# Designed miniproteins, single chains, continued (5): the designs that were tried, part 8

Each design is a single chain, and the fold is of that chain. pLDDT is the mean over its residues in the fold that is shown.

## One batch from the design tools (miniprotein)

Design m16267
Fold by ESMFold2-Fast:
Structure m16267 (fold): chain A 80 residues (1-80)
Amino acid sequence: HARNAAETARTVADLLEKFPNLQYRSVKPSLDAALNAAQVAGDTETVRKLGEAREALEQGDTEKAVEYLREAARAAEEAA
């Protein structure tokens, strides 16, 4: 459900803000779960923003990743 994607995206964003040294591999399972939930829900906007957050994390841009995760959570909440 879209609500699960929103909750997970917000949790990951909060974790990255609190612990900026978190490695991508530590949040990847949660991010993959949120992405799968959004895909199952047919929420294409949340899927796109979660993908952008993943790319930012792979590039080491935690600030951009947090921004995209918060946008994904908002999109998922609107879709729910």
Scores: mean pLDDT 78

Design m16268
Fold by ESMFold2-Fast:
Structure m16268 (fold): chain A 68 residues (1-68)
Amino acid sequence: MVKEATLTTAGLLRAIGALIDSEILSEEEGRKRLEEAIKDLEELLEKVSDPESIELLEKAKKELEERL
């Protein structure tokens, strides 16, 4: 099974990538990337149990939602 720390890191990197894409892509494509990243982070949040990991992923998700 993939280590929880690896899942958290992957989620954070995905959020960063989506935020960058939202600035350089068209409004429509950028929004789509943000929505896809939010869904991926929601899936990861269901798989992690560590409070620190949950807090980091929830903060990343909130930043993506604020960008929409």
Scores: mean pLDDT 79

Design m16269
Fold by ESMFold2-Fast:
Order: sequence, then C-alpha cells, then structure tokens
Structure m16269 (fold): chain A 70 residues (1-70)
Amino acid sequence: MEELERAVKLALEILEREGLGTSNVRYAIYRAAAETGVPVAEIARKLHELGVVTEDLLRQAERREAMLAA
C-alpha cells in the first residue's frame, strides 16, 4: 500500500533523527500513523519485519488497535 510505504518512511526518518529509544520508536509510529492515516499496528508490524522494533512494541501496538476497534 502506498500510504503504508509513506508511513514507514516517515517513521524511519524520525528514528534516524531522534534515535532508537523506546519513547522515540513509539513517537515515530504514532506520528507516522497521524500523518498518513495508516493504523499504528500496521506500521509497527512493518518496522518489526525490518528489525527496527522489538516484539514487545509490536504487541503493545496490536493491543491498542484491538481496544480501539472494540
């Protein structure tokens, strides 16, 4: 999806600037989601595939998305 690619690019640009700390990773994902409309969990999954985020961060994003969908 074109928007997912844009969201991942935005998140990676933020992380390149701010560093890979847990708060920065969370900020980058939420910022990219807000800018593109792509769900937080989709961005987190793609970043996990790229080795950028831990499984714990991916699980947190998935739980948040599930709660918002309920």
Scores: mean pLDDT 72

Design m16270
Fold by ESMFold2-Fast:
Structure m16270 (fold): chain A 96 residues (1-96)
Amino acid sequence: MTLLTHRFRAEKDGAYLEVTVTFDADADRVVSVEVKYDLKGLTEEQKKRVEELINRLKSLVDKPVGEATRVLGELARLLQELGFKITALDNQVPLG
């Protein structure tokens, strides 16, 4: 079992989101999803959109890596649209 971690932090005006996804590269499976966030300053609609994608990521434990990378891509796009700056913290998973 080869565990690889993808971790990033997104920040905007005191709001933050930190995502850690651990994959089993040998099994093509998501092992764990951890998310810490404070979405202060976002509208209720923006918060719901972000939280929906966070909940989708969390539901992908034991699912294939490709499903998690798709949802991670959707989350990254949404965060960029909302003005967040994204910083990679750990990139042990080549997503390509």
Scores: mean pLDDT 80

Design m16271
Fold by ESMFold2-Fast:
Structure m16271 (fold): chain A 94 residues (1-94)
Amino acid sequence: AAATLARAEALAAEAEAALAAGDLDRALELAEEILELAREALKAGDYELALKLAELALELYRKLLEVAPKEQVPELIGRILDAIGLIIEAELGL
């Protein structure tokens, strides 16, 4: 749990740096890695970890949505909804 959270925080920092540099593809890749870690934590029954990871992914997708090309907006909205769903499931499991 602690190691996974530290890894996700490092991925989030890299994603924010990629966003600041205009590397949207890299930021999206890193956000997707964090969202997958959230899904794995939820499957493992680690609801507290799943919640924290899903919240990190949600924040990155929201930032991506602000700068993304119009063509990518539907995909990003889908990712935001996925992250919100994981947050709800994790909170219900607590």
Scores: mean pLDDT 86

Design m16272
Fold by ESMFold2-Fast:
Structure m16272 (fold): chain A 92 residues (1-92)
Amino acid sequence: SITRVIAISLILIGLDLDGAKITIKVEGDKATITVSGLTPEQIKNVEGIAELLREEGAEVEIKIEGDTVTITASNLPEETREMLEILSKEFG
């Protein structure tokens, strides 16, 4: 759903604007999203991204280490992959 793709984008952009450090790596139909410098409330927002990715049909693993969350997603739809590629360039 384009609505979920937009929601994921807005959450990531909001986290970046709030000072979180975001790294996205896209490799084929797989992506790794690492977000660091998170508050407990922001960690919940990143967990929300994982749920939105699962709703889009991706297989998602999440790892939380202190203030850092790593999301590993596979079987990404093309639209979601393209959005993450654009964001990966924007964040660094």
Scores: mean pLDDT 85

Design m16273
Fold by ESMFold2-Fast:
Structure m16273 (fold): chain A 55 residues (1-55)
Amino acid sequence: MEEEIEQLKARLDFLDERIERLRKNQASPRVQAAIDFLEEGRKELEKKIEELKKK
């Protein structure tokens, strides 16, 4: 129904899958830095979704 929220949720799901794959597929410190970067983006998306849900 809320297409924008749906898109952000889809992006969150995509990021979650990428993070899980990185954690399980590779175990280097460089991969951890990439995971940290993706987690930051994920938190930004969560904040956006919450703001849209409130207004």
Scores: mean pLDDT 76

Design m16275
Fold by ESMFold2-Fast:
Structure m16275 (fold): chain A 111 residues (1-111)
Amino acid sequence: AAKTVHRLTLEGLEADGPVTVAVGVAAEGDGTVNVKITAKALDAAGNVLDTAEASVTAKGGEDAVLVNLTVKAQGVTTLEVTVTADAGAVSVRATSVTSGRVLTGKKEVQA
């Protein structure tokens, strides 16, 4: 399978402290897929305040792997989450935010 990139933009955050994003990733095909997840915390002007990163392995036929990414900046209004698979297809199954009052999500998928 070709390289897969999913981009999620989570807007309208009103967080006064650390923000944790929970992202579920599942392999769409057979076999093992290496997945890199990056979260960028942005202010209202589009400045990067913090970045969190995790690498996980997703296996075909198994349940989604839930990954938590925490950014520690104040004044975060937008989170940009990028899910990249080096080879193979992955789905983003779950996204939630532990801190934040209003959440509006936009999803862009590239295969």
Scores: mean pLDDT 71

Design m16276
Fold by ESMFold2-Fast:
Structure m16276 (fold): chain A 116 residues (1-116)
Amino acid sequence: MVVLTESGGGTVAEGGSVTLTSKISGTNFSKSLVSWWRQRPGELLRFVASLSPDGTKYFDPEVEGRVSISRDDANSTTTLNMTDLRVEDTAVYYSMVTSEEGRIAFGEGVELTVVA
């Protein structure tokens, strides 16, 4: 069973920064694609960032320049760092892992509230 354990959400002031972390087990992490997704209140699930085993990164243009994604293969963790937070960044954030075999799993989600 693949398990993603997320942390680092909560309430943050506008203009601040946050680090969201996902600890992933039950898959070969070093061979897996990791990505972060978010669902804003009343909106559909939207892509934020991804990081491939080879170091290739992709970002949603809306967050490019404010967001970085990293991975620690030794500890099977991925982190999403967000800076210059806006009220519009208020969302539930989900980590996702895609295994080498193409199996997909999502975390339960971590809530981020950005207040003015």
Scores: mean pLDDT 90

Design m16277
Fold by ESMFold2-Fast:
Structure m16277 (fold): chain A 74 residues (1-74)
Amino acid sequence: EKAREAGILLVAGQIAYAGGDYRTAIELFVEAAKLAKEAGDEETVQLALSYLRKLADDHPELREEIEKAIEEVK
């Protein structure tokens, strides 16, 4: 189900983020947010968006890419 898949992608994104693979983390968090939104899982949507915003704050060079990704989810 989409909610379960969103949760799996959120965890995968967290692992990628911890491992320094920021581009993969962005992709996984965006997909997690999209699937969570389709499933009506607002908590997971907000969690994924929070990780994206934290990544943008920690890595300003990725800010434009992340901001565009967040707009795509909204």
Scores: mean pLDDT 83

Design m16278
Fold by ESMFold2-Fast:
Structure m16278 (fold): chain A 78 residues (1-78)
Amino acid sequence: LEEEKAELEERIKEAEKKIEEAEKEVEELKKELEELEKAGAPEEKLKEARKKLLEAEVKLGLAEIELGVAKIALENLV
């Protein structure tokens, strides 16, 4: 039980770190896209920037799901 709890706590920490990294990436990509839009960048560059942002948002969402699942598993051990 305590060993399982320690494993879940480690998974939670790893997921939180992934979320923090993904949040920073999303924030940076949002700023880049906004700057490109304000500068009147070509549609091709805007499309590429939007694709990168979407990919980063998907990574963030997956990390959030991983955190949620680990937290629920930990709560069920209590």
Scores: mean pLDDT 82

Design m16279
Fold by ESMFold2-Fast:
Parts: sequence; structure tokens; C-alpha cells
Structure m16279 (fold): chain A 77 residues (1-77)
Amino acid sequence: VKFSEEVKEELRELYEEAKKNLEEIKKALAEAEARLATLSPAEQRGLAAAKELLKAIEDSKSAEEFIANVEKIFSSL
């Protein structure tokens, strides 16, 4: 999967914002996981995707590396 330049720019912004708010994002995901039994199958899939995205943010040293990791995730779908 290859993203358009517009999507890549949005992902760069997302990466920078997420890095600054990493603990808040982790807390929000943990709260969603605590409610897993009340989530629809679509919401559960969304939570799984959000967790993969968070891992990509944590593991990436730069916005470009993050974009490459997200492209790999989408290539496996």
C-alpha cells in the first residue's frame, strides 16, 4: 500500500500529535479495552487497528518511519 501525499501529510501530523499525547492515548485505549464486552464487532476491529497504530507510533523514530509502518499494516489487510 502507498498513500497519497495528502494522507502522508496527515499521518505526519498525527504522529507528532500522538507522540506529545502518548500517555493520554494509551489511557483512552485501556478504557476502551475495559469495555470490550460492550463493543460491537466493528468497534472491536477499530480498537485492534488503533492498538496497532499506537504500536507503530511508539516503535517509530520519525514520521517517515511511522508512515512506512502504517503502509505495512495496511498491506497485511
Scores: mean pLDDT 75

Design m16281
Fold by ESMFold2-Fast:
Structure m16281 (fold): chain A 73 residues (1-73)
Amino acid sequence: MEEEIEKLAEEFKKELEAKGLSPAEQAKIAGEKAMDYYGKDEVKAQAYLKVAKEYAKPMADAGRAAAAELAAA
């Protein structure tokens, strides 16, 4: 199951990269796909959610860094 989810996530990442989309756009599309498969196909939903989290992580980390700077000021 985890190996299958990872395989689907990698194939989906290649598809998104081939389209030349920004990480933010890739995260949005992956999130929308995960929602589309939620309750219908758990393996696909989890694979798309994994991709969405990977592409969203840099933005979440940047947001936390900005909040820490404001708190330190």
Scores: mean pLDDT 72

Design m16282
Fold by ESMFold2-Fast:
Structure m16282 (fold): chain A 93 residues (1-93)
Amino acid sequence: MEEIKKKLEEYKAQIDKMDSELQARIDEVRAEAQKLGDELAKQTDPETAKAFAEQYLKDGIEKARKEIREKYKEVGDNLGQTLAEYKLAEEKK
Protein backbone atom coordinates (compact mmCIF):
# COMPACT_ATOMS: atom_id res chain seq x y z
CA MET A 1 0.00 0.00 0.00
CA GLU A 2 2.80 2.49 0.83
CA GLU A 3 4.31 1.41 -2.51
CA ILE A 4 1.27 2.87 -4.34
CA LYS A 5 1.69 6.20 -2.49
CA LYS A 6 5.32 6.33 -3.67
CA LYS A 7 4.17 5.76 -7.28
CA LEU A 8 1.65 8.63 -6.97
CA GLU A 9 4.44 10.95 -5.74
CA GLU A 10 6.67 9.80 -8.64
CA TYR A 11 3.90 10.52 -11.18
CA LYS A 12 3.36 13.99 -9.69
CA ALA A 13 7.11 14.65 -10.03
CA GLN A 14 6.97 13.46 -13.67
CA ILE A 15 4.05 15.81 -14.45
CA ASP A 16 5.85 18.75 -12.78
CA LYS A 17 9.00 17.99 -14.80
CA MET A 18 7.02 17.77 -18.06
CA ASP A 19 5.27 21.09 -17.28
CA SER A 20 8.71 22.68 -16.77
CA GLU A 21 10.02 21.14 -20.02
CA LEU A 22 7.01 22.43 -22.00
CA GLN A 23 7.41 25.93 -20.54
CA ALA A 24 11.17 25.93 -21.34
CA ARG A 25 10.42 24.83 -24.93
CA ILE A 26 7.79 27.57 -25.35
CA ASP A 27 10.27 30.15 -24.00
CA GLU A 28 12.89 28.93 -26.52
CA VAL A 29 10.38 29.25 -29.40
CA ARG A 30 9.49 32.80 -28.26
CA ALA A 31 13.18 33.76 -28.20
CA GLU A 32 13.72 32.23 -31.68
CA ALA A 33 10.63 34.02 -33.07
CA GLN A 34 11.84 37.36 -31.66
CA LYS A 35 15.32 36.85 -33.16
CA LEU A 36 13.80 35.86 -36.53
CA GLY A 37 11.58 38.96 -36.51
CA ASP A 38 14.54 41.23 -35.69
CA GLU A 39 16.71 39.72 -38.47
CA LEU A 40 13.90 39.84 -41.07
CA ALA A 41 13.14 43.49 -40.14
CA LYS A 42 16.66 44.34 -41.41
CA GLN A 43 15.93 42.67 -44.79
CA THR A 44 12.23 43.51 -45.38
CA ASP A 45 9.39 45.74 -44.13
CA PRO A 46 8.41 45.56 -40.42
CA GLU A 47 4.90 44.20 -41.15
CA THR A 48 6.25 41.27 -43.20
CA ALA A 49 8.90 40.56 -40.53
CA LYS A 50 6.24 40.59 -37.79
CA ALA A 51 3.95 38.26 -39.77
CA PHE A 52 6.76 35.70 -40.23
CA ALA A 53 7.76 35.92 -36.55
CA GLU A 54 4.13 35.44 -35.41
CA GLN A 55 3.68 32.43 -37.74
CA TYR A 56 6.96 30.89 -36.48
CA LEU A 57 5.82 31.37 -32.86
CA LYS A 58 2.40 29.76 -33.54
CA ASP A 59 3.93 26.81 -35.43
CA GLY A 60 6.64 26.32 -32.78
CA ILE A 61 4.19 26.34 -29.85
CA GLU A 62 1.87 23.92 -31.70
CA LYS A 63 4.80 21.55 -32.36
CA ALA A 64 5.98 21.74 -28.72
CA ARG A 65 2.46 20.97 -27.48
CA LYS A 66 2.15 17.98 -29.85
CA GLU A 67 5.56 16.60 -28.77
CA ILE A 68 4.68 16.69 -25.04
CA ARG A 69 0.98 15.72 -25.47
CA GLU A 70 1.84 12.01 -25.84
CA LYS A 71 4.02 12.16 -22.70
CA TYR A 72 1.14 13.79 -20.76
CA LYS A 73 -1.24 11.05 -21.96
CA GLU A 74 1.18 8.29 -20.93
CA VAL A 75 1.70 9.76 -17.44
CA GLY A 76 -2.06 10.34 -17.05
CA ASP A 77 -2.86 6.75 -18.07
CA ASN A 78 -0.22 5.36 -15.66
CA LEU A 79 -1.58 7.56 -12.83
CA GLY A 80 -5.13 6.36 -13.54
CA GLN A 81 -4.00 2.73 -13.39
CA THR A 82 -2.15 3.32 -10.09
CA LEU A 83 -5.25 4.95 -8.56
CA ALA A 84 -7.41 2.00 -9.71
CA GLU A 85 -4.93 -0.47 -8.15
CA TYR A 86 -4.99 1.54 -4.88
CA LYS A 87 -8.82 1.46 -4.76
CA LEU A 88 -8.92 -2.31 -5.39
CA ALA A 89 -6.23 -2.93 -2.74
CA GLU A 90 -8.13 -0.88 -0.11
CA GLU A 91 -11.35 -2.82 -0.88
CA LYS A 92 -9.45 -6.11 -0.27
CA LYS A 93 -8.36 -5.03 3.26
Scores: mean pLDDT 75

Design m16283
Fold by ESMFold2-Fast:
Structure m16283 (fold): chain A 54 residues (1-54)
Amino acid sequence: SKDQKEAFEIGKLLAEGKISAEEAAKKLKEIVSKAKNDDEANEIVAAFVQGANE
C-alpha cells in the first residue's frame, strides 16, 4: 500500500542517516495512525523495519 511504501522510505532514510530517530518515530506514528486494522498497522511497521535493514 501507499502507507507501507512511505514507512519503508522512512526506515531507509533513518538507516542512511538522512533523518533523525525522533523524526522517523514521529513520521512512522502518523502513518500507523492511518491503518484501518491491526493487520495493516503491523504491515506498516514491518515495511519500516525492512527499509531500516536495507
Scores: mean pLDDT 82

Design m16284
Fold by ESMFold2-Fast:
Structure m16284 (fold): chain A 79 residues (1-79)
Amino acid sequence: LPPLTEEQIERAVELLEKIIKEKPDDAEAWLNLGKYYFKLERYQEAVKYFQKALELDPNNKEAQDNLNEALKKIAELKK
């Protein structure tokens, strides 16, 4: 797949936000929302959504790994 454009990421985020409003217990939707915010370099929002995914599914290794990466990015930006 070619890299997603910012417009495609924004559309995916809007769709996931609608899914989460209808199904707030969908851990995968929260995880995917975090991944898109990470691609947008909005690391604080990504952390928030990865934490919500882990609250719903504590054994989700992918959510834990992505949370750790987002936290590293925030630490790097802190200088």
Scores: mean pLDDT 81

Design m16285
Fold by ESMFold2-Fast:
Structure m16285 (fold): chain A 70 residues (1-70)
Amino acid sequence: MSSKLAFEGEEYYKKGNYEEAAKKYEEAAKLDPNDSGTLSSLSKVLKKLGKTEKSKKYQKKSDELEQQER
């Protein structure tokens, strides 16, 4: 389940393992590409890693989905 992978991503993020957190969030996003929360979390982790362009791409997708969820 994508939610399980997102939870694993949060655990790695809390440990400061941003590379591993990003991998788990990317896996979660592949299983559920319309989960705005997962995409937002992935964006934040990528920003921590200095991957600014990837971070912006996922943040934009997350924002677009959030507008559509209402």
Scores: mean pLDDT 79

Design m16286
Fold by ESMFold2-Fast:
Structure m16286 (fold): chain A 69 residues (1-69)
Amino acid sequence: MAAPSPAELREAALAAARELGLDERAAEVIAEAAARLAAGEAVDPREVARRAGIAPETAAEALSRALAA
């Protein structure tokens, strides 16, 4: 299956962030991480959480929702 476009991943990340009460800055970080995961790269939820300013468990949940949409 082809990877979703960066725009589609960004929209999915924004939707996930809204569901979890996160801001647009967190959504951008999550979209970048989701794009890396879709490309087959390893992504550390702790590093994503640090960059987004959120808890690691919240970052993992948002990434899961963005990729499963």
Scores: mean pLDDT 76

Design m16287
Fold by ESMFold2-Fast:
Structure m16287 (fold): chain A 61 residues (1-61)
Amino acid sequence: SGPVLDESGLAAFREFRERAIAEGRWDLLTPDALEKLLQAADSDGDGVVTGEELRAVWESL
């Protein structure tokens, strides 16, 4: 199983989803795209994705 979002990661993910919907970026909300996003955000490999890690990855998209 892939990395899990902590409390800050869940908050950031809600913000990401709202922004992606507002910008018409439905390509970022597919299950495959989300799995790749979480794997990229877990750069330290601890299995936990924080809001800071998630924001760093999506701002590069």
Scores: mean pLDDT 77

Design m16288
Fold by ESMFold2-Fast:
Structure m16288 (fold): chain A 66 residues (1-66)
Amino acid sequence: LLEEIRRLMEEAGVPEETIERLLEAVRRAAETGEPLDTRSLLAPLSEEVQERVQRLALELILRAAA
């Protein structure tokens, strides 16, 4: 799952450093139960990249539901 998410984010044009930061934040939130502030992490990215990431997330949800 994480590798698939990484690949999709790379295709969406998200910088490698941002991908690593997001994956680390997700892992930390899962381990500690701390709330994940995805909005702040994505804020430095362009609106176009943010929209692309959201569309890919929806595609993953639909694929997982099938």
Scores: mean pLDDT 66

Design m16289
Fold by ESMFold2-Fast:
Structure m16289 (fold): chain A 59 residues (1-59)
Amino acid sequence: LTKEEIQKLVSLASGYYIRGVGYYFQSELYSKKDKEKAEEYRKLGEEYLEKARKLEELL
């Protein structure tokens, strides 16, 4: 990997981590109001954290 490719992968992985954490936070907020929405956000959080993990394996 070139330096530029590494920087791009790090930025992408960081973006996925931030989104994943954001979805987990939304899941917690909805847990009292809407269990279905809370579960959807939890699932999205898991998906984005998994995407970040896979990119991290390339580094």
Scores: mean pLDDT 82

Design m16290
Fold by ESMFold2-Fast:
Structure m16290 (fold): chain A 99 residues (1-99)
Amino acid sequence: TLEVRPVTGDNYRRVVTAVSVVVGTQQAMQMTVDAARRAGLPTDPGQLLQSIGSLSDDQRDRLARAFQDVVQRNGLDDVIAYAQSQPDDTSNVDIADDV
């Protein structure tokens, strides 16, 4: 049994990726938009995606917390716990692309 921990800016992308795999990209995007609305961030998908890379730690933590609430409301607590327990398989993404 996996325990759900608070979603933070540090693990937010990993949680979003896991949710996207389980529910599909469209539903994960709608959940992200709902979380952004709750966190006081842009709700346009294009602007939101651009903004995520430029968010302050405080803004990222607010978004991550709001996303956790949305995911939990959809009964996906296990997905959050799973994502938080997984190692980062992409530590050398840039180097792996440059063979």
Scores: mean pLDDT 67

Design m16291
Fold by ESMFold2-Fast:
Structure m16291 (fold): chain A 59 residues (1-59)
Amino acid sequence: SADARRSVEAAERALAEGDYAAGAAAGHQGKIVAEKNGDEESARRAEELLREARRGLGL
């Protein structure tokens, strides 16, 4: 979905800038929106980005 894709793009930008907290928030939001819309591809990508953000936070 377009909303899920925007959240994924926001997470990717945040991670590229080293903003792991913003990356985690956008990744989590992207997963929720993607799952609600049955968008499995965006859900998987959002989950990957969320895991990367959590690693950056030392979680």
Scores: mean pLDDT 86

Design m16292
Fold by ESMFold2-Fast:
Structure m16292 (fold): chain A 60 residues (1-60)
Amino acid sequence: MLTPEQQAFLQRLRDAGVSQEAIDEAERLLLQGKSKAQVLTILVKRGLLTPDQVRAITVK
């Protein structure tokens, strides 16, 4: 089960217009014990998250 902090992070991804595919991958990575920063790095590396979306998430 995700922590409230992890759930808030996933909500920020949704608010930034990130795809459901990327959100599902982020949730899976968080459940594996990856940090927020590691999740963002992996999603960008896989092409599931744009630099513009990273900026939107880090401002909020």
Scores: mean pLDDT 79

Design m16293
Fold by ESMFold2-Fast:
Structure m16293 (fold): chain A 55 residues (1-55)
Amino acid sequence: DKEEFLEKFAKEYKEKFENSISLEELIKMRKEYYEKIKDKVIEEQLKRYEERLKE
């Protein structure tokens, strides 16, 4: 399943990165990624809301 895959991927990615790079870089990357997906989700929700109001 997509959800299961994403969860597994995120966990594996986090563990692998934590071992390969410094904590500083890991935290920065994590924050950037989080902000990116957060903005995307908000935009999608806003778009849906606007579409409803349009009609």
Scores: mean pLDDT 63

Design m16294
Fold by ESMFold2-Fast:
Parts: structure tokens; sequence; C-alpha cells
Structure m16294 (fold): chain A 116 residues (1-116)
């Protein structure tokens, strides 16, 4: 239903906000060579947040689907970053980034299922 979709989008926005803050914290601990990739992930997360907000405001199924696809792609990029650079991150930050990304991926998959 559209009500279930709106609830999932709001949950995704809240988790993306947590992801942005966690990525900013990771950037503080990261060596200079990893900061550009973290800046790219932060910018990507901010862009996905705007797409989710627009989808929530418009109730447009095509925008919801596009936002969900972008959210899934963002989650996969965060997981890939963490897997490549685990040794450069505190364990608590590693676990938080993976948890947030997996939760976002699950919401993206549910949104895609509801929009097909």
Amino acid sequence: SMEEIKKLIQEAIDLVDELIETLREARKHAPPELQPELDSLIAGAEAVRLMLQEALETNDKDLIKSAAEALRDLADRVIAFVERHREHLPESLYQRLVDLAERLKKIADELLKLTN
C-alpha cells in the first residue's frame, strides 16, 4: 500500500541521516588517501536523501523506484568500501556502517517489491 511505502521511505531517510553522520565520523579517523572516497559516499548519501524526500512528497511510483534503486546502489558501495578498508576503521565504525548499509539495502528491496 502507499501507506507502507511512505513508512519505508521515512525509515530510509532516518537511516540515511545516521549513515551520513557515521561516514563523517569515519572520515575523521581515515587516512588522507581515503577521504576523497568517503566524501564521494557522503555526497551520494545526501543525493539519495533528497531523492527519498521528493518521492515521499510526490507519491510518484517512478520516483520511489528510482530512489530505491539509488539507495540499494549506495548501500552496496558502502559495504564495498568497508570490506576494502576494514583495517583503517575502528571496529565499532566498521560494524555501524555495515549494519546501516544492510538495513538500507533491505528497505530498498522492499520498496522495489512494492513498486513492481
Scores: mean pLDDT 89

Design m16295
Fold by ESMFold2-Fast:
Structure m16295 (fold): chain A 55 residues (1-55)
Amino acid sequence: PVPLPELTEEQYKKLVELLKKYRNDPNAVDKIAEELGIPKEAVERFREEYGWLEL
């Protein structure tokens, strides 16, 4: 798998918050990728890792 981009702790927190916020949005991945400026595939992988840890 491709390596994940380096994110700060605050960016990770925001990612988790956005994943929770857009959980029911069919375009959640696209919106989160745009807001964080990271690839869509990276958002999907973070979602898999943080899916168990989202608040």
Scores: mean pLDDT 69

Design m16296
Fold by ESMFold2-Fast:
Structure m16296 (fold): chain A 96 residues (1-96)
Amino acid sequence: SDTLKLLEEALKTPEAQKDASLWHALGVEYEKEGKLEEAKKYYEKALELAPNSAGILANLGKVYEKLGKYEEAKEYYQKALELNPDNKEAQAALNK
């Protein structure tokens, strides 16, 4: 993906490395390619920078679910709903 290469190039700067949205975008691109361990790594980096993001927590839950780690996935979906009860992805995953 041209987007993936552009994001990886941008993240070479110290300022960009502090931007949770860029790490989140990188995780999304790796997830689209089915590279779940890389997607997990970059979502975890985004979450370190933005620990109260329901969107990042829900996406991390989805990656854990795709990796067959259902207990961890449930915990991330629950945390996403604690921050945003209207998070549709987490609601659908937990049938809440």
Scores: mean pLDDT 86

Design m16297
Fold by ESMFold2-Fast:
Structure m16297 (fold): chain A 64 residues (1-64)
Amino acid sequence: PSEEEFEREVNEALALMFAGIGRIDMEKGEDPEKVIADIEEMLRRSGFPEEVIELTRKRLEELA
């Protein structure tokens, strides 16, 4: 596998994990827009790549 393929797989796995956290919050009755915004802010503050943030947002929007 290429370095680019590995990086993509890692980013997809991270996005799946963070979207899972957001799903739990949505199931608890949190506003989907707030959950998405809160997770994006958390990821940005933690220094995650924009690709991870984008993939996480897309997954959460599909759950909302």
Scores: mean pLDDT 81

Design m16298
Fold by ESMFold2-Fast:
Structure m16298 (fold): chain A 93 residues (1-93)
Amino acid sequence: MAEENLKKGREAYEKGDYETAIEYFQKAIELAPEDSILRGEAYALLGIAYAKMGKFQEARSYLAKADAIFRKAGAPVELLQRYADELREVLRK
């Protein structure tokens, strides 16, 4: 359920359809268990999608939520670093 929405959101993101990606990532957040790694990933991808649309304030807010959830869920540092690197790449240009 949540995983399926995360996958559909990622597919939309890779096609450049950031608005559709955002809708799927929001649904993944709603369906994911509280403080789960999956919920953290959904917030991280939501933030990256907002950054792609030039909405950097919203992007930072969602990435902060992802970080808080990942820390509480005990997610590997490499997972947080991966999403931080994706954001840095989006913001580099």
Scores: mean pLDDT 81

Design m16299
Fold by ESMFold2-Fast:
Structure m16299 (fold): chain A 92 residues (1-92)
Amino acid sequence: ASTEISDFKVEKDGDKTVVTFTKTDAAGKKYKYEVTLDKNGNVTSQKVYDENGGLVSETTYDLKDGKPVAKTTTTYDPATGAVTSVTTEDWR
């Protein structure tokens, strides 16, 4: 009940659509989300940034026939840009 969504924006970038919004968590920390949709409206990636613009995580989706069949999530130290983890889920 303490999560807020703000600054919702939809931008067309060639054949893709980029959706951005800010999410405030239960501790009052703000994260900027960037979701990329392909020309058919399928989610291809999601990036999460902290309040200082540091990249926190990036999720990429592998699509087959417009459906997600795998995803890879990479997490970063937002202060340094160093990779902290890589997780792959394969649903094939």
Scores: mean pLDDT 79

Design m16300
Fold by ESMFold2-Fast:
Structure m16300 (fold): chain A 68 residues (1-68)
Amino acid sequence: SMAAVEAMVEALQRLAGLPRERARELAERAVKLIEQGKYREAAELLQSAGLSPEQADRILTRAYLILS
């Protein structure tokens, strides 16, 4: 959903310092993975962008709640 993507874009810019376009690409991919039930793959994707496991989990949990 757009709401989950936008929330994740904001978090990625704030926590990882990513440019908006890169944050949007990652957010869209991660949200799609969550919608497919691939939470672990979504976490690994965010960690590959420089987020800690704890940061990735917090961001993904928030997105999951928005999608629920």
Scores: mean pLDDT 84

Design m16301
Fold by ESMFold2-Fast:
Structure m16301 (fold): chain A 66 residues (1-66)
Amino acid sequence: IPDRVAEKVREIAPELAGPVAAAVRSGLYQGDKELAINAARTVARVAGLSDEQIEEIVKIVEEELK
């Protein structure tokens, strides 16, 4: 799951592929899918991405976790 997230995020923001995948993995091991999704959103937001790019990354994570 985190590896597939990394591949898709790399197409949008290559520098964030690793950080987003790591956040998703950490969130999943800590408790639930919502934590993983929120962790990915936080990483993208802190990196200064636009609202559109943040939502695209969140959609990728949601698709991989369903």
Scores: mean pLDDT 77

Design m16302
Fold by ESMFold2-Fast:
Structure m16302 (fold): chain A 68 residues (1-68)
Amino acid sequence: MYLEKGLELLNEGRYEEAVKYFQKAIEEDPTNARAWLLLGMALHHLGRVDEGDAYDRKAYALDPSLGP
């Protein structure tokens, strides 16, 4: 669904569209730490580093096993 579509777009280098789908995935399940981490990754690819870092921190707060 939205997470899988976001991953497809991320792998295609379509980072702006991937961000939109990962945002939708978070809207459906805000406890899905992986969706927050993938949104951060897409934002880093877009050069939106500060936003990406914020989403990475949220992902780690939700699931510490994803890394620091």
Scores: mean pLDDT 83

